# Ledger of designs, part 16: designed miniproteins, single chains, continued (3)

Each design is a single chain, and the fold is of that chain. pLDDT is the mean over its residues in the fold that is shown.

## One batch from the design tools (miniprotein)

Design m8531
Fold by ESMFold2-Fast:
Structure m8531 (fold): chain A 78 residues (1-78)
Amino acid sequence: SMEEELKEALENARTVGRMLGLPEEKIEAAIEQVKKFAESGDLSVLDLSEESRARLEELKKAGKLTLKGVAEEVLRDL
């Protein structure tokens, strides 16, 4: 379900963010962006580089966009 996908994406984002040594406040900022995207489906709510945005738009067009993929790109751009 979407709720299960969101939970898994957020748990993965926290784990990866901590492994990368990101401050907790930045991890929580990324999580809030992923939650807003999950609610709206709108990539414009995400604070992304042009390259990361283009990558997610391509996945969206292909029907392969996942919340985990969104979280990974947001964390990469922090």
Scores: mean pLDDT 84

Design m8532
Fold by ESMFold2-Fast:
Structure m8532 (fold): chain A 95 residues (1-95)
Amino acid sequence: MEEILREAEAVFLTLKAQALVDEGKYDEAIKTAERALELRPDDPLAHVILAEAYVKKGEYEKAIEHAQRALELSPDNPVVRERAEKILKEAEEKK
């Protein structure tokens, strides 16, 4: 089904965005995570990755918005919660 293919593409882009953050390629990570969110807007992991990239670029307001969205979408996921809370703390300390 077309939706399943879009989900697979979105997952691939989310994982690629994570790898780009790990490599320090924050502009490419942001673009890639935004592409993942175009396909799957409710992906809490894509929001977390996008927020992490924004923190690294010093765009703290955008980082806070995406981290809060990740928590809203997935309050019960301990991996998303831990990462989003870390982003919120770092962004609020540095803004």
Scores: mean pLDDT 84

Design m8533
Fold by ESMFold2-Fast:
Structure m8533 (fold): chain A 68 residues (1-68)
Amino acid sequence: SADAVAREVEQRVRELLRRWLSGELSEAEFLAELDALIAETTDPALRAGLRRYRAVAAEWLRAYRASR
């Protein structure tokens, strides 16, 4: 179902965030994995949501780098 696909995508995003925060992924690798997930996502609404999340994540990471 669409709800099950949405939950799977949410879990994958949370796992990518966990891997970045634990140091398993660099910032560039984290964003690249999000881009790969967007490319794999066939549902237009979920893909649009992921693109918005990716844009917000990129801005958040940029702000974080600027504070160093």
Scores: mean pLDDT 82

Design m8534
Fold by ESMFold2-Fast:
Structure m8534 (fold): chain A 99 residues (1-99)
Amino acid sequence: SSKAKEEEEKKKAKEAEENREKFEEYIGLAERYDKENVEKAKEYVKKAAESLTKIVLIYPETADGAVDLMNRLAETMSPEVAEAAREAAAAMRKEVENA
């Protein structure tokens, strides 16, 4: 039973790490495109939130921290991209609550 739990925890940790890397990559792209292409920046913010949602579904205790992180990142973005980030944070909270 301990080996099965260790394998499941390793699988969860790997999936969470992969989604963390995707989140960081997509946020970096959103910040880059925010100065060049607002529509692409919005798309990358939504993809970042989707990756972050997958982490929260694995570790539900992270939900409040994830929503707070998205809202704080929104404060560093242009107004239109910030709105998309806040909408994505709200959608993430709703998706986690419905899971």
Scores: mean pLDDT 85

Design m8535
Fold by ESMFold2-Fast:
Structure m8535 (fold): chain A 81 residues (1-81)
Amino acid sequence: SLKDKILAVIDEFESSVDLSEEARAEVERFKEEVLKAETAEELGKIVDRAFKRLARLTKNDPAVLEAVLAMAQRIHELIKE
């Protein structure tokens, strides 16, 4: 399913970077919101909110921020399908 593909992208992101406690909590919230989404519109809004929060939390770590941006791009392409 689309949700399974998105969750797989999020899991790959988590395994590729060392996250702060706050950023890790935000990723867990993101996963919970993805699981609860009932429409593609709601899912898109969840992704945009989570991306903005994660980018803010990781702005001082260029490698992690790059991974956040890559994750967001991959998820947006999945939703556009």
Scores: mean pLDDT 83

Design m8536
Fold by ESMFold2-Fast:
Structure m8536 (fold): chain A 94 residues (1-94)
Amino acid sequence: MEAREKVVKAVGYAILGIGYELDGNNEEAARSYLEAGEYLIEASKLLEGKERIDALEQAIKYYERSISLSTDPELRERAEKKLKEAKERLEKEK
């Protein structure tokens, strides 16, 4: 199942982000969480119902964490755009 592979990639990047955050490397943590969110958005396109909603909600959390940890304007702008898109997708599922 293709969606499962994307979820596994998202989990891998989330774990990497946690590792960087524990090491005080907030910029690399922010990049890792952004990638985790992107893979969850890709997975959400292949999922339905509760699983799609769960993937979108988790992507939103990772984008918010990425924004909170980064001082890089380009990364912050990218994460904020992706956060807005994810929130709009989630609102349509309600």
Scores: mean pLDDT 87

Design m8537
Fold by ESMFold2-Fast:
Structure m8537 (fold): chain A 92 residues (1-92)
Amino acid sequence: SSEIQSLISQLEEFLKENSSLSPALVFLIQELIKELKSALQLEDPAVLETALKEGKKVLQLLQAGTATADDIVKALDLIAVEVLKLAVDKVT
């Protein structure tokens, strides 16, 4: 998905341009970038849709200066659930 690739680039740029972010937010944004890259490798429509939707929400909150650690954790959890569902389907 070109949209997820664009989202990853925008999140990476946000980290480069925002040196005053808390270490916790930096860590969580890096984990989100890693999760989005993993979603791209899986090429599953449900995983890609959730990754794009939740990642865009986080980016919007970051750009507005209103993002919390909990917002990013929630996005990570929702993407991880779709990845886990796909993994279970492959072995069942």
Scores: mean pLDDT 84

Design m8538
Fold by ESMFold2-Fast:
Structure m8538 (fold): chain A 68 residues (1-68)
Amino acid sequence: PPRKLPSVEELVAALVALADDLVRNQGVAPEAARHLLTALVRKEVRDEAVRERAIAALTAHADRLAAE
């Protein structure tokens, strides 16, 4: 197991913070931010369980931003 890699919670927190920056500070639509970050996760994250959790959390956060 990758001992020195971020936990799933740390990865989720980083993705959520990046989604917040894109939407609140850079004028990106929540849907577009979700699409971009989901594509990045699918390309860069090789662990299936980590990828699924990151995508689920990112989708939930983008939906929350869109509902504001």
Scores: mean pLDDT 76

Design m8539
Fold by ESMFold2-Fast:
Structure m8539 (fold): chain A 78 residues (1-78)
Amino acid sequence: MTKEQLEEARRRLEEAREELEEFAREEGRRLGLSEEDVENALRFALGAAEYELDPEKAVEEAKELARGLLRWYARLDA
């Protein structure tokens, strides 16, 4: 793995942060979750995906992790 690939993945996550935040907010709203739950799910997803070396895969993994966490929170709040 090159340092350039890792930096590209991190830059892609930073550029996609606003997109990921909107995605998480919309999903959380559909599930009736608090803004705090949405923020916690997004923070965890971004932190985990930071270690993915493929930029496109990093964004996809962040979205899937956020979706999974939000769905799990919704089940707890039911």
Scores: mean pLDDT 75

Design m8540
Fold by ESMFold2-Fast:
Structure m8540 (fold): chain A 61 residues (1-61)
Amino acid sequence: SLEDLIAELEELIRELNARGASALALQVMEKAGEAQKLPEEEATRKLREIVEETRRQIAEL
């Protein structure tokens, strides 16, 4: 699950970069990196929130 969320975020970051949203891609990558420093339970919750937020932001592009 945690590994799946990380893989999903990596794909979303690639999509953002492909669409020219490099600043947003960097922000997502930084948030994901900070979330991964948390205990696994909290990291999983935060990464899921980041995935959902990033999907919404991509929909607005």
Scores: mean pLDDT 85

Design m8541
Fold by ESMFold2-Fast:
Structure m8541 (fold): chain A 75 residues (1-75)
Amino acid sequence: AQLSAATQSFLNGYTAKDGVSFEGKTPEEVIAHYGNKENFLKDAIEYVNLNYAPLAPQATKDALAQNIVDEVFSV
């Protein structure tokens, strides 16, 4: 399935705290980096809040972050 615009934006634009970039990485490589959804969700929330949709309502930002995590883990 094709990844959403939010998920593509995360993979192309986010750099993890240890300096790892996900640009050009597959969903499987991102899953391997985080190990579980809970670890990934923390960084997805940060990206949405600071970079992707900083002015959106909090419920919308939380839903976008959850969708990024669920979409990557469903591949």
Scores: mean pLDDT 82

Design m8542
Fold by ESMFold2-Fast:
Structure m8542 (fold): chain A 86 residues (1-86)
Amino acid sequence: SRAEAAAQLRALAEALEELAAIAKELGADELAELLAEAARHARAAAEALEAGDEARALEHARRGTELVERAADEYPEALAAIGEKL
């Protein structure tokens, strides 16, 4: 259901916010900003789904995915360090 999909997007946003906080503590400020922006897109996608705007939800999900992919491409060492803290 849209409600279940929205709940999953909110959970993803919370996970990305936690990773962003750890990145900031490690001094990986640019990675933290990318992850925080991806989290905002995940939350916006959830809100759009709850409002019945599936096109807007898809656009936010796409932008969030691109930011996560960019983080993985540009900051692999910082992401590995975050993984060691989990």
Scores: mean pLDDT 87

Design m8543
Fold by ESMFold2-Fast:
Structure m8543 (fold): chain A 82 residues (1-82)
Amino acid sequence: AAAEAQAREAQRRAQLIKLGSETTAELSQAYADALRNRVAKTPLPEAEKAEADRKVQEYLNLATESRQRAAAAEAAARELLA
């Protein structure tokens, strides 16, 4: 049936979004961890440390948002099958 075909297509799209979003989350987390490690090893002036902390937070926010997108895509696909 057309509804079943649409549900399967939605599942495939959700899987691709999930994989892409999970990869983005892993890379963003790795960038945040690398930057934190660099700051820990190298003493920085307060202003430069604040800028580095801001970038760490941006990468962590990207990781969180990407994981949320993956979960939302999966939930939406399940809803279409229910």
Scores: mean pLDDT 81

Design m8544
Fold by ESMFold2-Fast:
Structure m8544 (fold): chain A 69 residues (1-69)
Amino acid sequence: DSLLIAKKLYEEGYKIGYEEGKEAGEKALEEFREYLLKVKKAEEETVEGLLEPFKEGYEKGVKEREEEE
């Protein structure tokens, strides 16, 4: 179920962005992209589809973190 995968990726991204901040979220996104492209040999469209929920999650986490300060 692609929806469940997207939800998990969003939640992981949110956690990193909220707990560790914007730079950590951006680094995790880039490392995940390289993992999917190089290790899993995924197609670029599949990679972007998996990265988008993660990115949305970490950006939301960063925003929530910044709003609490």
Scores: mean pLDDT 75

Design m8545
Fold by ESMFold2-Fast:
Structure m8545 (fold): chain A 88 residues (1-88)
Amino acid sequence: NLEEYINSLAEKYGLSEEFKKWILDFVEKYVPEEYRKQFAEFLADFAVAYGEELTKKAVEESLPYFVKKKLPFDQFQLRVLFVYNLNT
C-alpha cells in the first residue's frame, strides 16, 4: 500500500503532513507505478538532507526537462540533483 508506505516514511524522517501529501500526489501523478515507492523514499531522503521546500523546488524545476526530452524515468532522480546543484 503506497499511502501506508509514505506514512511510514513521514513518521521515520519527521516529515510534515503537507509534505507527505505532496509526495503522495506527486508520485501518483508523474511517477510510473513500479517506481512510486522508490521515488517516495528518494524524496524523503532528499528532504532530510536539504529541507522540504528545496526538495519541492528541485523536483518541480526538473519536471519540464523530463517531459520535454522524454527522458527515461531512471534518469529523473539525476535531473533533480542537477537542478539543485545549479540553484545553490
Scores: mean pLDDT 73

Design m8546
Fold by ESMFold2-Fast:
Structure m8546 (fold): chain A 77 residues (1-77)
Amino acid sequence: MEEIKKEAEELREKAEKLRDTFASQAGQDPRARLVQRLADLAVEYAKKGLEGDEKTLKGYTNIAKSLLETAERVAAA
């Protein structure tokens, strides 16, 4: 249980950093805007997981992880 909470917090922090990094470019670059939006969604789902029960934590942490991985792929393109 504590390991999953730690993973969710680390995902939230990583997603917040990625979001903030691309936020400055989001007004002019559609790719940067997509990365920012995906990272912001990852933050929201990680937070929802942390506020819920154990099943919600696992489910939403997996969604947050997938969103962050997608944001990282778009950022690298």
Scores: mean pLDDT 83

Design m8547
Fold by ESMFold2-Fast:
Structure m8547 (fold): chain A 65 residues (1-65)
Amino acid sequence: MDYIASIDDITDAEKTTFSNFDLNRAQLDRFVAAYKANRGNPAFAAAMARYRAGRQSFAQMVAVR
């Protein structure tokens, strides 16, 4: 929780979404980097939705370009 609150350039709504993914620190670091690189990418938004629904692995989600 505290680490997610310290992430720069992320809104409170995005921080809540990140918390809901139930990621460990290393996964969260990779996810935030992928998220920032893919802002406005509909393929990444779809990958996040699939991951939250349990239909896609974490590795597949963060591999979207």
Scores: mean pLDDT 73

Design m8548
Fold by ESMFold2-Fast:
Order: C-alpha cells, then sequence, then structure tokens
Structure m8548 (fold): chain A 99 residues (1-99)
C-alpha cells in the first residue's frame, strides 16, 4: 500500500519533530497496542484483522497530519484521536503509553 507507507512516514516525521524520537517510539507503541486491542475486541483474525489494522492506522495518521498542519497537534489530542478511531477509553490508551 504505497499511500499507507507515505502517510506512516509523514506521521512519524511529524511526531519526531514535535516530541522527539524516544517519545515518538512510545506514542507509536501505544497506537499499535490500541489497534491490536480493538481487533481482539471485534474478534478479527488473519487477513480481516490485517485489513482492518491498516484502515484504522491510516485514519489515525490522516488526523495526526491534519492537526499538525493546523499547528494543533498535542499529546492529549493524539490520545483523543486514537480513542475516537478505536473506540477505546482514553485512560486505557494512556496506560498502554506508560508501559
Amino acid sequence: MEEFEKKLEEAVEILIEKFGGEETLKLMNALTAAIIKKLEKEGLTGEEASKAKYEIAEKIFDKIIELAKKGELSKELFFDIISEVTGLPKEEIEKLYEY
């Protein structure tokens, strides 16, 4: 997915510029863990899980890029985006980030 790879790269570059490399790794790990929990709650496996994972991640990256272009991106809004897209409580996402 050429578009997905470009959005992933752009989102990661934005996060590194805004928060730094170490913080970006923690944020990306929390994002990945939240997506996995969403897929598990929906009972998705194999190819269906893979497809849903990319669709969810792309929606999150689009929102990150949009907020960054507006100068509005913050750690709080990053967690709000993941909560909105995955349906997980913000508190659960924050716990994934702290681990």
Scores: mean pLDDT 83

Design m8549
Fold by ESMFold2-Fast:
Structure m8549 (fold): chain A 83 residues (1-83)
Amino acid sequence: MKAHLLAVAGMINFVAGDYDGAIASFEKAVEVAKKEGDPETLREIAELMERAADWAKEQGHEDVANRFRELAEKARKIAEEIE
């Protein structure tokens, strides 16, 4: 639950244009889901970050898009390690 709320906060910050705040919220969401040993939540968070990356790229924010893709890949790798 808390990891999902942090991911939602990350999306809200992203839509508001606070990209550093968005990344920080998603990093915390990944850490919480990892500590809880929840691979499904990690994959859901990764999907949200992948959508944010696609949107950022479409808006010309390629550096932001790359940061979200790297964090999404990290979340997916952690999910694989737990399973």
Scores: mean pLDDT 84

Design m8550
Fold by ESMFold2-Fast:
Structure m8550 (fold): chain A 87 residues (1-87)
Amino acid sequence: MKYKVRVGVTGLSLKSAEAAGEGAALQALSKGKVVEIVGRANKKHIPQAEAAAKGAKKVAESKGQNPKVTVEVDESLDGGFVEVVAE
């Protein structure tokens, strides 16, 4: 069964976004193996989405996992998010 943790990064500093990604990965790890990290944001918020994805990846890698990481621009969004997928 897949478990997904989503965190919004809109309005966060890069440091806060990285910490939010780390927290999402820790929550996902409590449910299973982290297999994917997906970030989506408008162009203005891509740095925050990348920072959160970096934080999530760092935590997953610290537990010996190698998730697929994707960060994509989505201009239909007013901000951005990162989603951490566990199975």
Scores: mean pLDDT 87

Design m8551
Fold by ESMFold2-Fast:
Structure m8551 (fold): chain A 71 residues (1-71)
Amino acid sequence: DLRAEAEAARAAGDAARAAGDLDAALAAYTRARDLYLELVKTDPSARPNLEAAFRNEVAVSVEILKQIVLG
């Protein structure tokens, strides 16, 4: 079930982010984005989930970049 896999990936991203593992969170949110992007081709109701996955991926990416650039 593509939706269940996407939801599991999003939940894994949320858990990793809460644990402070930003690299794991980014990987999980990227996986969720790819799964929701595939899902939305056949289920347009997944569009808000895809948008949320993109927002989470960007937010974690920016946090990683700030830690690298600003120390």
Scores: mean pLDDT 86

Design m8552
Fold by ESMFold2-Fast:
Structure m8552 (fold): chain A 66 residues (1-66)
Amino acid sequence: DKKELKKELIEKGGEKIEHMLKQLEKELSPSQFTELLKKALEVLKENNGDWTPVGVFLFKWLLEQK
């Protein structure tokens, strides 16, 4: 579920991750945003729950959207 993925990322990353996700949701289609959430969760899992690489990943994605 989109809501569950979004909630999990916000709970682990805090307000900074929430802000980035809000900006990306505005720039991306619903399908692109869902794919982004899945990829962000994969980054979190690969980095043993460290939110810092997730924040970097989201920031780079925001830069690509211009």
Scores: mean pLDDT 73

Design m8553
Fold by ESMFold2-Fast:
Structure m8553 (fold): chain A 99 residues (1-99)
Amino acid sequence: MSVTINVKVENGKIVSYSVSGDASEEQIGLAKALAAEAIRTYNLSSLTVTLTEEDGKLSIKLNGTYYDNPSETLSWEEEFPSIEEAKEYLRKKSIEEEK
């Protein structure tokens, strides 16, 4: 069965999340970490992170609105073969974006 986690962020804070399927604490933690990283990196006023796991493969989709221009949206999607690869990608991306 597929697992889908949606995380909602308002004003730089996670306000709610919803889970479909039997999601682990690790999957929920990853979705929240991705939301926090995206807000920090892109200066977003609102954000929805959708993490879907099917047959061990993760699909992460991000939709957000910019703080200074709510008419503009950010949208990107990444796929990973496992949670460990997704965590490693997030770690490297954070370092790369800063320096």
Scores: mean pLDDT 71

Design m8554
Fold by ESMFold2-Fast:
Structure m8554 (fold): chain A 75 residues (1-75)
Amino acid sequence: NLKEATEYMIKANEYLRAGKDEEALAYYQKAADLLIQAGMPAEAYRVLSDGYKRLGLDAKAEEYEAKAQAAIAEA
């Protein structure tokens, strides 16, 4: 459900602002899982890429951005 994915994204951003990086990542992952279930893997990987970038994990952010680009090419 796209609405539920959006709600998890909001929760992830709230935890990130509170410095709760592990909780933020968990909610980004929940949002991404729902987007994959909805047939939107490129959007799911962008969500994870943005989350990792905001956490300062640039290598992981680049990995998921590459996955997003690959998913677009396969569509």
Scores: mean pLDDT 83

Design m8555
Fold by ESMFold2-Fast:
Parts: sequence; structure tokens; C-alpha cells
Structure m8555 (fold): chain A 97 residues (1-97)
Amino acid sequence: SMKEKIKELVNRALEAFKKHFEEKMKTSTPQEKKELEKMYQIAVDAFNEAIKAIDEGDYEKALEALRDMLNLARSYGFEEVVKLLEEAIKLVEEMLK
């Protein structure tokens, strides 16, 4: 189903985000790591809120959360995450039509 495809893309984006963020953490200073750890938790929570919104059929809320995560992924240069989120957003927009 479309809902299952969206959830798969969002989960794949979350896993790609975790992978790329953990690699970024490896090369960061101790001071940077503290701020990045906080940002990581905020991002993971936002991905989980998007998945929950999709499960509840709240596609407007899901779209808002996914757009916020897309902007974050773009700011970090995580191209794989950006592509997965762009695809998920397109499908969520289709569900709202």
C-alpha cells in the first residue's frame, strides 16, 4: 500500500541518517559531540513522530515533520537521506490530494 511505501522510505531515511550522523560524530571534537548528541536525539524523535503521524493517518503532521527533517539533512549534506525524504514527501503530498 502507499502508507507502507511511505513508512519504508521514512525508516530507510532514519537508518541512513543514523549512519551518516554517527560517521560525523567520529571526526568531531568533544565540545561538538555534546551538541551533536542533543541534535541527534531531536532528529530521531522527529523521525519517530513522522512515522507515528503516518500510522495515525495524520498526513499533514507527517508532512511538516518530514519537511523539517529534509531541511536538517540538507544542512548536513546527507544526500542519501535527502533523496529518501524527498521521495517520502512526494508520496505524502499525493495522499493529501
Scores: mean pLDDT 85

Design m8556
Fold by ESMFold2-Fast:
Structure m8556 (fold): chain A 75 residues (1-75)
Amino acid sequence: VDAKVKELEKKVEEMVDELRAASETISPRELALRIQDASVELDELMRKASEQIPIEKVREIAQKFAREVERIRAA
């Protein structure tokens, strides 16, 4: 369980890092599309993770992602 939680956290952190890097080089419109694509990817990851990880942990990771996305969007 813990290994799967860390795996999901790492993937989400990588997605956030990619969005942050992209935000420095692309237009706000392109960033919005990237965020939409990342949200779809996150939903798929969460769906798969829910089979092996407690829903509370999946929600915590999703909320952390949402907060980081809002920080990137506000910058």
Scores: mean pLDDT 78

Design m8557
Fold by ESMFold2-Fast:
Structure m8557 (fold): chain A 71 residues (1-71)
Amino acid sequence: HMEELEELEKEREKLYEEHQAFIRSLDPSRPVLSREQLETILWTAEQLRAIGDEIDRELMEKEGVTEEQLR
């Protein structure tokens, strides 16, 4: 069970680093993002949230952690 959590955390960390690299690659002189850039950011954020939700569910089911403690 803890091994499953470790794999989920590893996947989340990798995706987070890729997401941060993408954001850093954006031109800071441009105040407006393109629709494609926004869609990429939103999609990656949703994937990160989904993995986070899976980690939270695993913690609640295995460790008895409450939703309030996961905030």
Scores: mean pLDDT 71

Design m8558
Fold by ESMFold2-Fast:
Structure m8558 (fold): chain A 80 residues (1-80)
Amino acid sequence: TLALEVEAVRAALAGDLERARALFAQVPGVDAATAEELVAALAAASEEEKALAAALVEFEELVAAGMPREEAYAKVKAAY
């Protein structure tokens, strides 16, 4: 679940909106209409909002990979 959401956000931020829609639609509880709205919101986001979304995605990936939250936060904060 979380891995699919993280991959979907990364695809949207990279401009691959078709892949992002397909990935969001695979998340339990997300229908095709909701996936479309999420991708549209990410595509319409400001550069600052996109940077924040990318930072949050990287933080969640580092934590999921076994990095302590405090270390993951420090690493992401240094990059953004």
Scores: mean pLDDT 75

Design m8559
Fold by ESMFold2-Fast:
Structure m8559 (fold): chain A 86 residues (1-86)
Amino acid sequence: GITVEMEPVVVEGGYKHVTAKATNSGENSTLVLTLRVSVDGNYEIQLSAEGGETLTLEATTKDLSSQFTAVGVDSDGEPPVVKEFK
């Protein structure tokens, strides 16, 4: 199974910082983590990483009204896990 977590959002120096982590407990499957930063429903930043067990992605934006979505998917065809944070 997949677990997606986001750390508390940090605001420092006029920037908003976010960290997303994903863990896959399945053997022999590949985890893909995508972190999206959006403003008013438009994607400003999209980051992706691929690995076996644990992935971490970080994003920084100057837009303090931004929203964050983290999506975890594995290669075994399990449903995507979605987490959204303000």
Scores: mean pLDDT 72

Design m8560
Fold by ESMFold2-Fast:
Structure m8560 (fold): chain A 95 residues (1-95)
Amino acid sequence: SDEQLRLEVHSLIVEELEKRGLTEVAEMLVLRYKHLVGVDLRKVEVSEDVKKNTKFTDEEIEDIVETIVEQSKHYIESHPEDEVAKKLKELLEKM
């Protein structure tokens, strides 16, 4: 399904971010999916077809990082007293 494909692609994004040493950005994405969607992206099994057909350029990863950071900042501004917002602030400070 389109939802399953999205989860698998985002799981691969987490792995690629961690491989590149962008651990704080990877945690932001994991935290978002765990808290808002109820899915642990690190536990999503990725099919061989999705692995084969999914690769990220440096430019694509830069855009993904910018998107995750901006989404995290927006969440913090909208929910300043939320526990998730506090964790996102700590991750942004470590970058």
Scores: mean pLDDT 88

Design m8561
Fold by ESMFold2-Fast:
Structure m8561 (fold): chain A 89 residues (1-89)
Amino acid sequence: EEAKKILEENKELLDRGEKMYEYAKKGHEAARAGLDDSLLEEYAQQIMDIANSEEELEKRWAILQLKVGLEKGYPKEEIEEIIERYKKL
C-alpha cells in the first residue's frame, strides 16, 4: 500500500498533474488540427500557471505516472520503479 500512501500524501500535486496532462493533450490535439496560435498560447499559459518549479513538475509527473500505472494495472516491478523515482526527487 505504499503507492496509495504516496497518492494520498500528494493529492494536491496529483490533481494539478492530471490537469496539466489534460491541457497538454488539448494543446497537442489543437496543434495537430492547425488551430489558431492564440488557443495554443492559452493552453501553454494554463500549464505554466499550474507548474511552480521544475522540481515540482518532476514530482507531479512521477505521481501522475503512479496513478495511471495503478489504474491500467502496470506490473508490480514498474510501479516500484516509479516509486523509487519519486523517492529520489
Scores: mean pLDDT 68

Design m8562
Fold by ESMFold2-Fast:
Structure m8562 (fold): chain A 77 residues (1-77)
Amino acid sequence: GAARDLTPEQRAAAEAVRLLAERAPEPVPLEELKKAVMERTGASEEAVDAAIATLAARGVVEVDEAAGTVRLVPAGA
């Protein structure tokens, strides 16, 4: 999408960060996060998965697949 228009993935990423920030430093269950982001943004599960993967690749979030949780990476932690 154009840089001025938020794609579904970009909207999902922004909402995921916002929800994780509200619960920081506590980790959020991945399935609860995905459901909340989908409900609030209207993004598909695939778009939400892509958004979380992008955030993890950029070091913004940490996904614990064994625990099934996601957390914000604190600045300087």
Scores: mean pLDDT 78

Design m8563
Fold by ESMFold2-Fast:
Structure m8563 (fold): chain A 91 residues (1-91)
Amino acid sequence: MEEEELEKKLIEAAIEGAKEGRAEKLKQGRTGQAAAEEVQAYAAKHNAKLQELIANDTEENLLEAAYLMGKFAGLFSSDEKVEELLKEAEE
């Protein structure tokens, strides 16, 4: 069914986003959780785009939203927390 296929694609997009966010974080030499100010600034910049993508819930827009949410988690969470999130996403 379309819903089951879409759900799988959304999970895969979020996982890829989280992996890219994690890689970018590690490239910056960070393994711990990001400071609240950095998280707030990134959220403010991307929240409008996420809301617009969700408002037009096409498959492409939902996949982009899932990817961006995953990337946010990967970039700003501790490395251990990202590993836990990736494990949970596959369950």
Scores: mean pLDDT 73

Design m8564
Fold by ESMFold2-Fast:
Structure m8564 (fold): chain A 84 residues (1-84)
Amino acid sequence: SLNEWTAELEQKYGKVAALVARLLKESVGLKEEEIFEIMERYGAEEILNKIEEKLFERNQISDYEAYLEATKEVYEEIKKELEK
């Protein structure tokens, strides 16, 4: 279930893992397996920091829609690194 999956992520990758997982799922439609792989490599706090850096670069207000857009940009960068 979503609750079990979220709890496992938080145990392994920290308290923000649920938020980051939701952003990746809603922004780019990633499967649970793909989200685990990304968090295993980067950790949830590092991914959130990258998202917040993109919000700063875009001069956007920190609302949920802006987080979804920033998450999409961060995912494109992660995808390029995973292809190497």
Scores: mean pLDDT 76

Design m8565
Fold by ESMFold2-Fast:
Formats: sequence, structure tokens, C-alpha cells
Structure m8565 (fold): chain A 65 residues (1-65)
Amino acid sequence: GDEESKKMQEARKQVSEAVRDELLKLKPSGGARTTAINTGATLLVDGASLEEAVKAAVETAKKLK
């Protein structure tokens, strides 16, 4: 689905920008950062608020250490 791919790309960009400062403080590994952003982006695409997507991304990054 071309539409779904575009929505996911936009969600990843939006979450990545929104969590930028928080992830800079946490200094996660590249893999942890990617997983965190993907987790937040998936929630955002599923209709969650940006605030909830950001919380999920940050908690995922913390959990992966």
C-alpha cells in the first residue's frame, strides 16, 4: 500500500523530531533509537496522539538501555 507507506514515513519523521531532545539526553544505541522511533510511529499511525507516541518511544529507548 503506497498510502500506508507514506503515512508510516511521515509518522517516523514526526516522532523522530519530537523525541530528538529526549533521545539526546538518553544517548541510546542506534538500534535502540530505531526501535523507539518505529514504536512511536506505529502508535501514531494507529491513531494515538503525538504525546502518547513520544512516551512510548522514550520508554522503549529506556527499556533497551
Scores: mean pLDDT 80

